# Designed miniproteins, single chains, continued (2): the designs that were tried, part 88

Each design is a single chain, and the fold is of that chain. pLDDT is the mean over its residues in the fold that is shown.

## One batch from the design tools (miniprotein)

Design m7036
Fold by ESMFold2-Fast:
Structure m7036 (fold): chain A 68 residues (1-68)
Amino acid sequence: SSTLRQKLEQQLESLRTEVEALPDSALRSRLQADLEDAQTLLDEGKLVQAALVLIGVEEDIRLAKAKL
């Protein structure tokens, strides 16, 4: 098993929980779609592309929290 894949799967699950807790429904829907794209990339073995999507989601959550 790929250690990177396992770490990305754990990161995706963690980010799902954080996204569900966001108060902005429009941002929440967009980031949920991004996480679905990341899941598809993981399923296709595109680990680098999946990692980049997850980094983007993490950054968007960080920026959203900074504005509140």
Scores: mean pLDDT 86

Design m7037
Fold by ESMFold2-Fast:
Structure m7037 (fold): chain A 79 residues (1-79)
Amino acid sequence: SDAELRAKLVELIETLPVHAAASLLAEGLTSPELPERHKRLIAEVVREHGGPELLAAVKARLERSPDAALAAEALRLLG
């Protein structure tokens, strides 16, 4: 469920070092296998719970992504 995914994403942000969390979140945002709805949820949780350091780290990871189209859409979702 979306509530379970949201809880796991919040726990990930709270328990992992910023750069480890940023790596996993950026991977999820650029995954071709992950539904658009789940990518929107990841972006929402990062914006609401990630703070400025995590948001900057996720954006930096997306800018280095080999998939420019998926990375551009993820950056749009993050604002």
Scores: mean pLDDT 85

Design m7038
Fold by ESMFold2-Fast:
Structure m7038 (fold): chain A 63 residues (1-63)
Amino acid sequence: MEEVREAVDRAIEANKAKDPRGPVLYTAAALLAIGAVLDGEITPSEAQELIDRIRKAAKEAEA
């Protein structure tokens, strides 16, 4: 599911750049990952790993 991973990466980069669109991109990436699980294209475990990556990047940006 390439587009989901690319959306996650874009959200992380926006957060690092302190882009005000970061939270919107983060939400969009999370929704895309959930949609992919519902379509059976990725596992819930894989979606959780993608969400954990976003969470980690967001936490580091808060420092």
Scores: mean pLDDT 70

Design m7039
Fold by ESMFold2-Fast:
Structure m7039 (fold): chain A 106 residues (1-106)
Amino acid sequence: ALLDALGYSMLGADYSLKAAEYAEKGDVEKALEYARLGARYSELGYRLALEDGKDKESAEYSKLGARYSEEAVRYLEKGDVEKAIEYARKAARKSLDAAFTLVKKI
């Protein structure tokens, strides 16, 4: 329920931040792994927030987090490391916004 959606949003944020960190270090392989994980867990947070019908606002933030992590993957695949870092950080911020929105409703 709300705690599960919160947990997935926090994981989405953590993995997206790790994607940015590894991209900054030039480890594209690890950055791709973590960006994909960030997208996956943010998408799970989105689906759980909608399933309980409890929070459209949190769902929208998690959806944006997933989309920005997917953009980070696309930029890493293109070799645009600067844009990948930018989108991975945006993804983390939106997943954190989702988590903070859920915390206020517990």
Scores: mean pLDDT 85

Design m7040
Fold by ESMFold2-Fast:
Structure m7040 (fold): chain A 100 residues (1-100)
Amino acid sequence: SMVAEAEALYERIRASTDPAEVLADLRRLGDLVRQSDDPRVLEIALRSAEIALLRFPDDEEVLRAALEVAMLVLEKTKDKKLILRAIGLALRAIGLLYEL
């Protein structure tokens, strides 16, 4: 199940202290978002990107990967709540990238 894979990636992103591992897991979540129309996958991916930004605000590659996840969710979703969250995440990622 793509939902089960997304949940496993979220738990790894939340627990990992290695930004390279978080980057790989965010990129895999981006691939799941591209392949899935399941709103649960979209929400998990967005939640994962939000946690990654909070934990690794100084890592340019993590910020870029989180921004890509937010943009992919925006492209896929019609849910107003997810749209607003994805916009907020994208703006935060852009702001952090600008300060690097």
Scores: mean pLDDT 90

Design m7041
Fold by ESMFold2-Fast:
Structure m7041 (fold): chain A 81 residues (1-81)
Amino acid sequence: SMEEEIKKLLEESKPSFEADKTENKLSEEEILKKIEEQIKYFKENIEKAKADPSNVVSEEEIEYIKLEAKVLEEVIEEKKK
């Protein structure tokens, strides 16, 4: 299911997030800001793809980008709580 897929991606994202914080000495706020910027970028790309009927981006690619954006949003929400 999508919920299980999202949970798996969240668990995979969490280790990378913590690794970047430790190994690259990036602050937690800097990492969260980068993730938020990436989410905004994905959302803008989805809207552009939907608006252009000549766009060759497949529905499967759009769904994948949506899923990735949702996973990143959940990571940010979990961290802020």
Scores: mean pLDDT 63

Design m7042
Fold by ESMFold2-Fast:
Structure m7042 (fold): chain A 112 residues (1-112)
Amino acid sequence: SESKIEEIKEKLEELIRLAKDPNATVEQLREQIEKVLELIKENPSVDPLLARVLDMVLELIDSGVPLDVAKKIVYQVAQDILEALSEEDERKRILIAIGTLLRLIGEQFNLE
């Protein structure tokens, strides 16, 4: 529903603020990602590919990537998901989600 999509957008904006906070911990970052992920999984009108993108971000954080790098990835992913949720063209929404997923897969293999 529209009200649930707005709630997801608000939680994504909170996640973006947290990713930009120099004092934010990995635990706070993980907790906020999990809150967004749960809202997406409970909303059947949102593309499940967006949930997979956030699952991959959590997997990357759990793999021990440095916090500053994790924050940069989270910031970019949250922005991409916000763009996808605001896009009215279904094909463009799918392309944004796929592009984000492919970028995140690349980060898992090329991150140093």
Scores: mean pLDDT 78

Design m7043
Fold by ESMFold2-Fast:
Structure m7043 (fold): chain A 80 residues (1-80)
Amino acid sequence: MEEEIERLINLVRALGDALGLSDETIQRLIETVRKAYEEGKTPEEILDAVREELRKAGVSDEDIEFFERALRTALKALES
């Protein structure tokens, strides 16, 4: 549980850094993922919340797709 969420948080940070996102945006994404995961949201609900935060930050659709694909893979691995 704790190690699983930490891996997701580390992935969000790495992806945000790779896309040149601000520290404030990365922190909001981390909080969004953590809260949704702890509330028992589905992987698709977590991905939807992340997508909306990225759109609010002005991230391109192509970069959102890249971020979503990587995060979906990690979330699906935790569902098993």
Scores: mean pLDDT 80

Design m7044
Fold by ESMFold2-Fast:
Structure m7044 (fold): chain A 88 residues (1-88)
Amino acid sequence: MEQEEVDEFVKKLLKEEAGISDKEFEDVVAGKASEEVIKRAREAIEKNRDALAEKLLEAAIRVARETGLMSEEEVRAAWAELRARAAA
Protein backbone atom coordinates (compact mmCIF):
# COMPACT_ATOMS: atom_id res chain seq x y z
CA MET A 1 0.00 0.00 0.00
CA GLU A 2 1.64 3.23 -1.24
CA GLN A 3 0.33 5.40 1.61
CA GLU A 4 2.31 3.25 4.09
CA GLU A 5 5.55 3.86 2.15
CA VAL A 6 4.94 7.64 2.18
CA ASP A 7 4.13 7.57 5.92
CA GLU A 8 7.36 5.63 6.65
CA PHE A 9 9.40 8.09 4.56
CA VAL A 10 7.89 11.08 6.40
CA LYS A 11 8.39 9.40 9.82
CA LYS A 12 12.06 8.75 9.04
CA LEU A 13 12.58 12.30 7.76
CA LEU A 14 10.97 13.91 10.84
CA LYS A 15 12.85 11.57 13.22
CA GLU A 16 16.27 12.23 11.62
CA GLU A 17 15.87 15.98 10.92
CA ALA A 18 13.62 17.21 13.79
CA GLY A 19 13.85 14.48 16.46
CA ILE A 20 10.11 13.84 16.21
CA SER A 21 9.15 10.48 17.76
CA ASP A 22 6.69 7.97 16.28
CA LYS A 23 4.21 9.03 19.01
CA GLU A 24 4.55 12.72 18.11
CA PHE A 25 4.08 11.86 14.41
CA GLU A 26 0.83 10.01 15.20
CA ASP A 27 -0.33 13.04 17.22
CA VAL A 28 0.38 15.32 14.21
CA VAL A 29 -1.64 13.04 11.88
CA ALA A 30 -4.52 12.97 14.42
CA GLY A 31 -4.45 16.77 14.82
CA LYS A 32 -3.49 16.46 18.50
CA ALA A 33 0.12 17.67 18.34
CA SER A 34 1.34 20.74 20.23
CA GLU A 35 2.33 23.87 18.27
CA GLU A 36 5.99 23.17 19.15
CA VAL A 37 5.88 19.70 17.53
CA ILE A 38 4.03 21.11 14.48
CA LYS A 39 6.68 23.85 14.15
CA ARG A 40 9.54 21.31 14.24
CA ALA A 41 7.74 19.12 11.69
CA ARG A 42 7.12 22.11 9.39
CA GLU A 43 10.78 23.19 9.56
CA ALA A 44 11.99 19.66 8.69
CA ILE A 45 9.52 19.42 5.77
CA GLU A 46 10.50 22.89 4.48
CA LYS A 47 14.21 21.95 4.62
CA ASN A 48 13.52 18.71 2.72
CA ARG A 49 10.62 19.95 0.55
CA ASP A 50 12.03 18.82 -2.81
CA ALA A 51 12.87 15.26 -1.64
CA LEU A 52 9.45 14.89 0.02
CA ALA A 53 7.67 16.29 -3.05
CA GLU A 54 9.44 13.78 -5.33
CA LYS A 55 8.56 10.86 -3.02
CA LEU A 56 4.89 11.95 -2.85
CA LEU A 57 4.77 12.42 -6.63
CA GLU A 58 6.12 8.89 -7.20
CA ALA A 59 3.50 7.46 -4.81
CA ALA A 60 0.68 9.49 -6.45
CA ILE A 61 1.71 8.30 -9.95
CA ARG A 62 1.67 4.66 -8.77
CA VAL A 63 -1.79 5.06 -7.19
CA ALA A 64 -3.13 6.78 -10.34
CA ARG A 65 -1.85 3.92 -12.52
CA GLU A 66 -3.34 1.27 -10.19
CA THR A 67 -6.77 2.97 -9.94
CA GLY A 68 -6.94 4.43 -13.47
CA LEU A 69 -8.38 7.68 -12.05
CA MET A 70 -5.68 9.93 -13.58
CA SER A 71 -2.85 9.70 -16.10
CA GLU A 72 0.78 10.20 -15.05
CA GLU A 73 0.81 13.48 -16.98
CA GLU A 74 -2.27 14.76 -15.09
CA VAL A 75 -0.71 13.84 -11.71
CA ARG A 76 2.56 15.60 -12.64
CA ALA A 77 0.67 18.73 -13.78
CA ALA A 78 -1.41 18.87 -10.56
CA TRP A 79 1.75 18.38 -8.45
CA ALA A 80 3.60 21.15 -10.32
CA GLU A 81 0.66 23.52 -9.62
CA LEU A 82 0.67 22.64 -5.90
CA ARG A 83 4.44 23.22 -5.69
CA ALA A 84 4.11 26.59 -7.47
CA ARG A 85 1.42 27.67 -4.99
CA ALA A 86 3.56 26.51 -2.03
CA ALA A 87 6.54 28.52 -3.35
CA ALA A 88 4.46 31.73 -3.55
Scores: mean pLDDT 70

Design m7045
Fold by ESMFold2-Fast:
Structure m7045 (fold): chain A 71 residues (1-71)
Amino acid sequence: ALSEAELKLIELSKELAKQGILTLDEEATFKAFKEVLGMSEEQVKLFEAAKAGDEEAAKKVQEWLEKKFLE
């Protein structure tokens, strides 16, 4: 099963996609998170900052997701 932090990140990514902060579609975003074990509390904080309107945090979230898809 996914950790609590991983589940929280999936929930946050869904919200970010609905707000248009993420360019990846909701399904692709969830697939990326399902394949990632060991996502940390630092990533949760970054996603929450992006949801709150931090453009730098949103950029870092997008970069992290793109790196994961390109690997």
Scores: mean pLDDT 61

Design m7046
Fold by ESMFold2-Fast:
Structure m7046 (fold): chain A 86 residues (1-86)
Amino acid sequence: AEAERRRYNNALGALLGEAVAPRVEEVLADPEVVALLRAADEAAAAGDAEATEAALAALEEALVRRGLLSPEEAAAIRARARALAA
């Protein structure tokens, strides 16, 4: 369970990063997005898989809300992350 959660978190984080890489300047200009990125990094560094999952979910929601990802892109990223974790 924890190993599967860590694989999901790693895949989700990597896919989110890849998706927003062309817009990284816009990402770093948003204080809410930067705070959520920091929260995800701190949780991952602490080895807290549950906190990391929650932080990545909040980050994805914020990216969609800010128009940095479409809802369709977010859904595709989640589906791919789940497949990679299985």
Scores: mean pLDDT 84

Design m7047
Fold by ESMFold2-Fast:
Structure m7047 (fold): chain A 80 residues (1-80)
Amino acid sequence: RSEQINQAMAEAAKALAEAAKIDEEAARRVGSLFEQALHSDRAAAEALVEEMRRVLEEAGVPEEIVRRVTDAARRAVDAL
């Protein structure tokens, strides 16, 4: 794996750990969606990243944490 993908994944994991303190189930679901996005085509990956955003927003995760998770996920997908 490239350093860019590893860095983006580490950033996503840190932000998801913060989200888990608010809603562990939502954070776990988003982690699964992120893993799916990394193994999907571009269009499916983009849809999964938007679903990750929706899940975290519905769970009441602060926008700053949601943005960190989705930005990191998008960077990882774009680096594939």
Scores: mean pLDDT 81

Design m7048
Fold by ESMFold2-Fast:
Structure m7048 (fold): chain A 93 residues (1-93)
Amino acid sequence: MEEEEKKKKLIEEAYKKIEEEAEKYAEEKLKKGELDKEEAEKLKKQIISLAKGIFDVELKSTPITEENIKEIAEISFNDAIGFIRGIEKAIER
């Protein structure tokens, strides 16, 4: 049964989606002049790391289906951005 192989593929596709969305988010900030190129790269890496961490935690308690994996990837990405924005607001005076 190809169940394990399908699950691996779905997880890999989810990781790729997280990486793609993080890159787009950082590029938009760069294009708006909110970040320089170095800051945009650091932000991208932070989002990817945090989002993958959240995704891995959620994956432990959720049935691995194409629909659930896509939803978890999206939620993990949005949560990662929310956390980063929260930290930025806490540091700003």
Scores: mean pLDDT 80

Design m7049
Fold by ESMFold2-Fast:
Structure m7049 (fold): chain A 108 residues (1-108)
Amino acid sequence: PDNKEGKEINELFEKGKELFEKGDYEEAAQLYEEAIKLAKKYWGDSLYLAEILIALGEVYYKLGDLEKAKEAYEEAKEIVEKLYKQGKLSEEVYNELIKKIEELLKKI
């Protein structure tokens, strides 16, 4: 990952989180979607991409789009499982993230 792309992705994610806290869910979703597109293009499967996908799922849940929320959570789960299988993620972090995603999926 380039420092420029990393800064842009992080700025989009942080702005999206600020909008989410303010209740601006539609705008937060747009920023998270842009961050995900860049993260996929420049980094591929990464822990950071999984975190942004979880945030996108939470936004869609707040918007009442349960199908999109589920899709985002399932994609995050697939990335986490893939990273663990590749030895790129510790068992402790893997167990924590899978538990969090499964708890979020149970709410939809």
Scores: mean pLDDT 88

Design m7050
Fold by ESMFold2-Fast:
Structure m7050 (fold): chain A 100 residues (1-100)
Amino acid sequence: SAEIEALVQEIVALVREISERYELSEEEKKLLDEAVLKVYTAAQSALDGRISAATAEELVAAAKELIEKIKERHPEIAEELDRILELIDRLTAAVKAAMA
């Protein structure tokens, strides 16, 4: 799906921008990368029929918790992290629509 691909590209680009613009630790950058990979893997597994949409939502919720932990430590980038969370929600909705 062009919409799903575009949303993934926007999430990856925003994570890269945050990692370049803000003084995050190496562990926090890794945590953002792991959260994005977890979201992408859950979306692909659901689209491939390997997991249910409900299971994919649970995996995505766990990834969002990782981002929320960074937000708690870095309130100065809360708006940028909220944008990532918004894009993840839009990606989840697009994946569910594609599975319908």
Scores: mean pLDDT 82

Design m7051
Fold by ESMFold2-Fast:
Structure m7051 (fold): chain A 68 residues (1-68)
Amino acid sequence: SEEALERRARRIAELSGYSEEEVRRVLENPEAGELMTREGTRHLSRDRASPSEAVRLGFEYAVEHVDV
């Protein structure tokens, strides 16, 4: 839902320092969502990152690797 997307974008913005508008644009790209999940899961499993840190790192990785 649009409301769920807004809440997710706000949470990621708080964790990453990006604006909610910038985060929303990234989340609208399905490729970015897949990269965030893959990279975030890697940090959780291999690096024992916290869930918040894994979300931030996954988002930053997606921003660098997709054109949004």
Scores: mean pLDDT 77

Design m7052
Fold by ESMFold2-Fast:
Structure m7052 (fold): chain A 97 residues (1-97)
Amino acid sequence: SEARELAARVEAEKQPMIDETKKEIEESEELLLEIMETAAEQVGDPRLSPVQKAMAAQIASGKSKELEERIKLVNEAVETYADALVAAAREAARAAE
């Protein structure tokens, strides 16, 4: 019974962590869109030279790629962690029987 109660607590603790990570991913995706919109605006600015526009586009591309890689790594880490918590909870429940 104690091991089953512990497993239930671990499962309950897992859900808030998943929800918080999903929120961080959504915030990162919003930031990516903002970076892309800023780059498009800068490329369209007639006051900037072609060299300045090219540099702005390169910087925006680099930041977008970094953010995409971060989102991917965070997604993979959350999935791995969630699976490990479920496995640990199931093991604790089995040990109680």
Scores: mean pLDDT 70

Design m7053
Fold by ESMFold2-Fast:
Structure m7053 (fold): chain A 74 residues (1-74)
Amino acid sequence: ALTPEQVAEIRKKIQESTQPLQDKIQELLELGKKLGEKGKKYFEEAQKLQQLLDQGIQQVVVPMLEKVEKAAAE
C-alpha cells in the first residue's frame, strides 16, 4: 500500500504537470479580455485547450487518482 505521503506527492505532481497548460489558458483569457473583438481568437484557443485539459483529467488524471486512492486504502 502507498503511504499518505506518497499519495500526497503523486497528487502534487499531477497538479504541477497540468499547471503550465492552466497558466497558458489563463494568459489567453486575459489577452482576449484586453483585446476585445480582436481577442476572439484567443478565447477560442483557450476554450479548445480547456476542453483538452478537461478530457485529459477525466481520461487520465481521475483514473490515476482512483488507483492511488485504492492503493492507499489497501
Scores: mean pLDDT 74

Design m7054
Fold by ESMFold2-Fast:
Structure m7054 (fold): chain A 86 residues (1-86)
Amino acid sequence: MAEELIELAEGLLAQAEAERPAIEALAATLPPEAAALLLRAQELALRGAREALRLAREGRVEEARELLRRMHEELKRLGEEIEEAL
């Protein structure tokens, strides 16, 4: 269980890190308001994945799950705001 959350969090972190250059390049082409929201979403994904990984490695499984759930909801809200800013 903890091992599966560690694997999930590691995968999320690796994906967010791999996507960073593309997200930064995309942000440079967007209106400033949309760019700021996109960069905020990227920072949230990176920080959330790192914190979830730390919690999962400490065996704090329920806290890691709750953090990932809250991160997912916040990322959905930011995605809606980005669409409104375009």
Scores: mean pLDDT 84

Design m7055
Fold by ESMFold2-Fast:
Structure m7055 (fold): chain A 95 residues (1-95)
Amino acid sequence: MSFDELVDKLLALADKNGDGVIDADELLAFLLRLNGISIDLSKLTPEQQALIDANVQRVLDEIDKDGDGVISRAELEAYLKSHFSNEDLARLLEQ
């Protein structure tokens, strides 16, 4: 697959409701997949949940350069292209 095809597949996975924007819940699900984490979020301790929330917020702040509280498809695509290679994205889709 080309890089653009891999990015499109990952964007479709992150943008679960298909509205063209990525919210915090969709980003959390995407980041868990990126890290190969299979955790039941409902069973986390309050401390573990706070750490996950803080990490998601950090990534949101890094990607959401205009500060509107959501990530556009273009912003997520730019982030993926700057931080991941074709091989990295292909491995994420093989899970």
Scores: mean pLDDT 67

Design m7056
Fold by ESMFold2-Fast:
Structure m7056 (fold): chain A 95 residues (1-95)
Amino acid sequence: SRAEELLKRVKELLLEAIKNNDVDKARILTFIGTIILSLKENTEEALEKALKAVEELESLIDNKELVEKLREAIENRRFEEALELVEKLIEEIEK
C-alpha cells in the first residue's frame, strides 16, 4: 500500500538523520511517521494524533502552504490526498 511504502521510506530517512545527528530532520520525520500511521489506523483518536503532528510540523517546515493543505485533507478525511501531500512533504525534506 502507499502508506506502507511511505512509512518504510520515512523509517530509512529517520535512521539516516539519527546517524548524521540531524535532530531537526529526525523530529520532522517522526511527526510524518505519526501522520502516516494515524491515517492507516483511521480512527477518530488516530486522526486527532495526526492533526497534532501536523501542528508540530507547521513550526518546523518552511512550506506552510503544503502543511496547511495536509491539515485540510486530514480534517476532511481525504486520505488519498493526505498521503500524496505527505509524499510531497518528504520530497521537501530531502532537499
Scores: mean pLDDT 85

Design m7057
Fold by ESMFold2-Fast:
Structure m7057 (fold): chain A 73 residues (1-73)
Amino acid sequence: MDVAKAVENVEKGVKLAEEEKDPRGRLSLAGSAAHEARHLLEDPRLTEEQRKRAEEALKRAEKLIEEARKELG
């Protein structure tokens, strides 16, 4: 997979999770995005800019997971 496209895909996944109003759906989407971001961050081919974007996407996804879990109890 092209690492640039992988970064874009993770960012799109986070955006979809942010737009999801159902906390269970948000948890699922954010969980998927976080998993993809963690896997991507293991790729040594990432530029410094791509790494920062992937790290930011992971932080956003983890925040969405935490918020969704609090809503669900």
Scores: mean pLDDT 86

Design m7058
Fold by ESMFold2-Fast:
Order: sequence, then structure tokens, then C-alpha cells
Structure m7058 (fold): chain A 80 residues (1-80)
Amino acid sequence: MVVTEEDVLKAREEAKKLVEEGEKASEEEKPAVIAKLEEKRAELERLAAQAEAQGRLELADELRLLADSLDKAIEAFKKE
């Protein structure tokens, strides 16, 4: 499976929607949204590694930036 520019655009839109869902989530809904964000972050990290292995370094960088953005959103939504 070759990582493409379309995969990055789709990942970006999906990430944006999940962050917006998290911002609107009630305290009861937050754990489920955080779980979705953590799963998407892990998916982005795997996709970035695949892109890098395929020589698609710019796509890998964009995916890693998205993963970092989601990690920061997850930290912001988590309260200890």
C-alpha cells in the first residue's frame, strides 16, 4: 500500500473533525473521544512510518505534525 497525498488530506480532515468533537464533548463523552483521538494518533504514526519507508518524506513529515497536534489535543482534553 503506497501512502499518497490523498491519504494525508483525508487524515487531516478526520483529525480536524475528531478535535472539534472533543471540544464540544461533555465530561461524560470525553473518555470516548479521547480514545478515538489516541487511536487516530497511533494510525497517523504508523502511516508516517510507512510513508518514510516508501521515500515519501514530505508526506511522512505532514503525518507526524498531525500526530503531534493530536497528542497535544489529547493532553489538553485529559484532566488528572
Scores: mean pLDDT 81

Design m7059
Fold by ESMFold2-Fast:
Structure m7059 (fold): chain A 88 residues (1-88)
Amino acid sequence: LEEARKKMEELVREALENSPEMQERLEKIIEEIEKNIPDEKDQEEAKELARHVMGAAAILEKEGRTEEARAALEQLLDAILEYIKDKK
């Protein structure tokens, strides 16, 4: 399903580009992933997950669903921190 994947990638990219706060948070999460996850495959998987969740949160924020966007961001942050903790 190449078209669906392409569409999702474009939606995530556009949502992040139009949400500087979400973009800044994504950059910080990526820095923590790169700093604390030594395995290259695990690092890329975590980064991809972070981009997708941040993109989804940005879309929700665009739709005025601010509380749902906040919940998604909190869940992502908790998941990344637990993942780092389990790797250490």
Scores: mean pLDDT 70

Design m7060
Fold by ESMFold2-Fast:
Structure m7060 (fold): chain A 115 residues (1-115)
Amino acid sequence: MELYEKAVEYFRKALRAALEGRFEEAREYGEKAAEYAKKLNEEEQRKFVEEFVELVREAAREAAARKLPHEVLARIAELAGLLARALEEAGLRELAAELQGRVGTAVAEAIAAIE
């Protein structure tokens, strides 16, 4: 399996585990996804960030629709933190900041939809 496909697959598993309240598994999958993402070239990392933000937006919307605890949204934000750290280690600090901002917006919108 290609590194990009592995990064996406493990983040999908991490987000699903978080939505199911399996926070330890979510963190483990997130760490694996970040390791694969770190090994991508800059173009692939930018494409991965776009796909990741869309996956987070979908997961946050599902959490809001299902009225899941705020802890689920916090854990989804934590997964974005793992990816941002991997991007910073790869020298992509501006992209890491952009990712954190975009995920923060998606999570805030989901919280507002619950309230």
Scores: mean pLDDT 80

Design m7061
Fold by ESMFold2-Fast:
Structure m7061 (fold): chain A 70 residues (1-70)
Amino acid sequence: MHEELASRAVQELVAAGVPRNDAVKAVGRVLLDPTEETVEEIYKEIEEKYGEEVAKKAREVLRELAEGLR
């Protein structure tokens, strides 16, 4: 179940413009700590590296993942 959610989240992050290595790391962080705080930290990091549009899409994906893990 969670493996399927994680795999989908990685695919959606890559489609949004996050490089696969960073997408895998972001998903791993949310799997370990599925909180809004963790999602917001990752959002800020992605926004600084890849810009606001990529970060907004990534935040949506990571929020859905975190909700699915709760």
Scores: mean pLDDT 83

Design m7062
Fold by ESMFold2-Fast:
Structure m7062 (fold): chain A 70 residues (1-70)
Amino acid sequence: SMSEAAGKGAGEAAKKYGDSSGKIPTKELLEAVRKYAGEEAEKAMRETLERLGAGDTASDAAAGVGAGES
C-alpha cells in the first residue's frame, strides 16, 4: 500500500540521514518517500508533516506529539 511504501521510504531516510536523536531532515525524508512510493506518497507525507507541524525535521513533530505537544 502507499502507506506501507511511504513507511519504507521514511525508514530508509532515517537510516541514511537520521542523526543519533532520530531526527530526519524533511527534504531527505520526502525524497526517500518519493523514490520508494512515488509522487503521490511524497505529497501525502508532505501533507502529514504539515498537519503535524513538522519543521526542518520530521521527528520534531513526532517529539512534540510524544511530549503531549509542548
Scores: mean pLDDT 61

Design m7063
Fold by ESMFold2-Fast:
Structure m7063 (fold): chain A 92 residues (1-92)
Amino acid sequence: MRETLRRLALLAGASEAEAEAFVAGVESLSPETQERIRAILEEAEREMATAGPEERARIEARTAQEIVALLAETASEAEREAMAALADAALA
């Protein structure tokens, strides 16, 4: 997972430092979210193993979009948790 995430970030135009920050960011997510990202990457790797160069580029673009969508879901969960924490503080 770490090497695949780093490679994906570099292909998207990130620097080495930005790629490492991206990997660290993913590793700081919940184990459940990390497993979902890993499953997306494993499916993409399997599909790319049998794909030509043009199809491979399309799979990489789609995989990046799926990861971004999952990260957006994670942000929404964090917002919901922040709202719950504020409600708990108001009741204390």
Scores: mean pLDDT 66

Design m7064
Fold by ESMFold2-Fast:
Structure m7064 (fold): chain A 81 residues (1-81)
Amino acid sequence: SVDELRRRIDELAREYDVEHRYEIEGNLSPETRERVVRIVRNALLAVREDFPGEVYSFEYSVDDPERGERLRLRVDVRSRP
């Protein structure tokens, strides 16, 4: 669910000690959720390691009418000083 995705993103941001803002719209499968979580984790690691103090922004979308999946995700993250 989108609520579970939000919770997982919040936990990742806390784990990697980054500030984050995100906008999420739509519906996704558990498989798509795990894929999105992996993408977010990689982005948070990159921000923490390579871009301290900088804002990193990315967008991810899924549109699969056959499965009824449509997700739009925008994430802005910044590592803490």
Scores: mean pLDDT 76

Design m7065
Fold by ESMFold2-Fast:
Structure m7065 (fold): chain A 100 residues (1-100)
Amino acid sequence: SHLEELLAELEEILAILEDPNATREEIIKALQRAIELLRELLKANPDLPERVKANLEGHIEYLEMVIELAKRGANFEVVRKEAVDAIRGAIRLLKELLAS
């Protein structure tokens, strides 16, 4: 399914973020990719319940905040930790949607 493909792509993004050699630029690029995937999910599924749409939109806003922190020169390990936590949150949300 489209959700399963998107979940697989987010898990690949998580692997990049968990790489101890990942650069700030690679983290930003990975998070931008995650935002695009989540936006495409919302666009492809207009009939999702409003609570689910709100949760996905909130998650996109959180990812955008982490990118902004990275661009503003926040401590790299803090950025990486926030990025990992953010993508794990997105993966959890998609797994819950697949279980429904």
Scores: mean pLDDT 84

Design m7066
Fold by ESMFold2-Fast:
Structure m7066 (fold): chain A 70 residues (1-70)
Amino acid sequence: MKEQIEDAVYAQLYERIKKEGATEDEVKELFEQAERTKALADEHPNVFAVLSEKQKKLGEEAKKIREKLK
């Protein structure tokens, strides 16, 4: 499913950023993933209610990385 695949890709990008240090391209991809997930959540709120907890966690980690690179 899109949500499960999105989550897995998001987690892989986050782990890569932690491991190697953030690059601008990797951060950009991470935020593009987050934006797509937000759009999907707006269209399909019932589906995202089930996966919201894990998605919320990944979103918070992405936010922290963005603040570091500011």
Scores: mean pLDDT 59

Design m7067
Fold by ESMFold2-Fast:
Structure m7067 (fold): chain A 81 residues (1-81)
Amino acid sequence: AIAEMFRAMAEALLEENASDAEKQAEIREALARALELADSPEAKAMAAVAKENKEKVLKEIEKHKEKKAAAEAMRKSLEAL
């Protein structure tokens, strides 16, 4: 459901910001707000539609992880120059 997608996104962002306590706090606060909204009737209605796109959303989260990893690798390569 939408709540699961929010949790997956938050977990990915928390992993990428493991060393940044302030950003981790912001991510957790955003997750809490998103989960509260996900309990609304509107969010539950949208969750039924989002179920059909759940796999695409999960793939997008993984692609964002790959893009950030690629950007970090590129930054390290430039620093090694």
Scores: mean pLDDT 62

Design m7068
Fold by ESMFold2-Fast:
Structure m7068 (fold): chain A 90 residues (1-90)
Amino acid sequence: EEELIEKVAEEFRRKSLENGVSEELAELEAELLRAAGRGDRERALELAKELVEKARELGEEIPEEEIEKIAEEVVERAEGLVRKKVEALK
């Protein structure tokens, strides 16, 4: 459970770094997975909003009024990903 969530987040971070993602971005994504896996929805949403803002800075055309909606979708995807990966490790 918590140990499996950490393993999923750490594995995701490692693969992101291997694929050339910056340490800052890889760590932000890992923290999002940890928060989502723990059911800390408020923290996960905060991290997802930061991730969406960084995507906008990198050139993604995301309207400011859509940030909240996209962040919510990112959190739902992160929750599903962690749940699926944790089940695969059992």
Scores: mean pLDDT 79

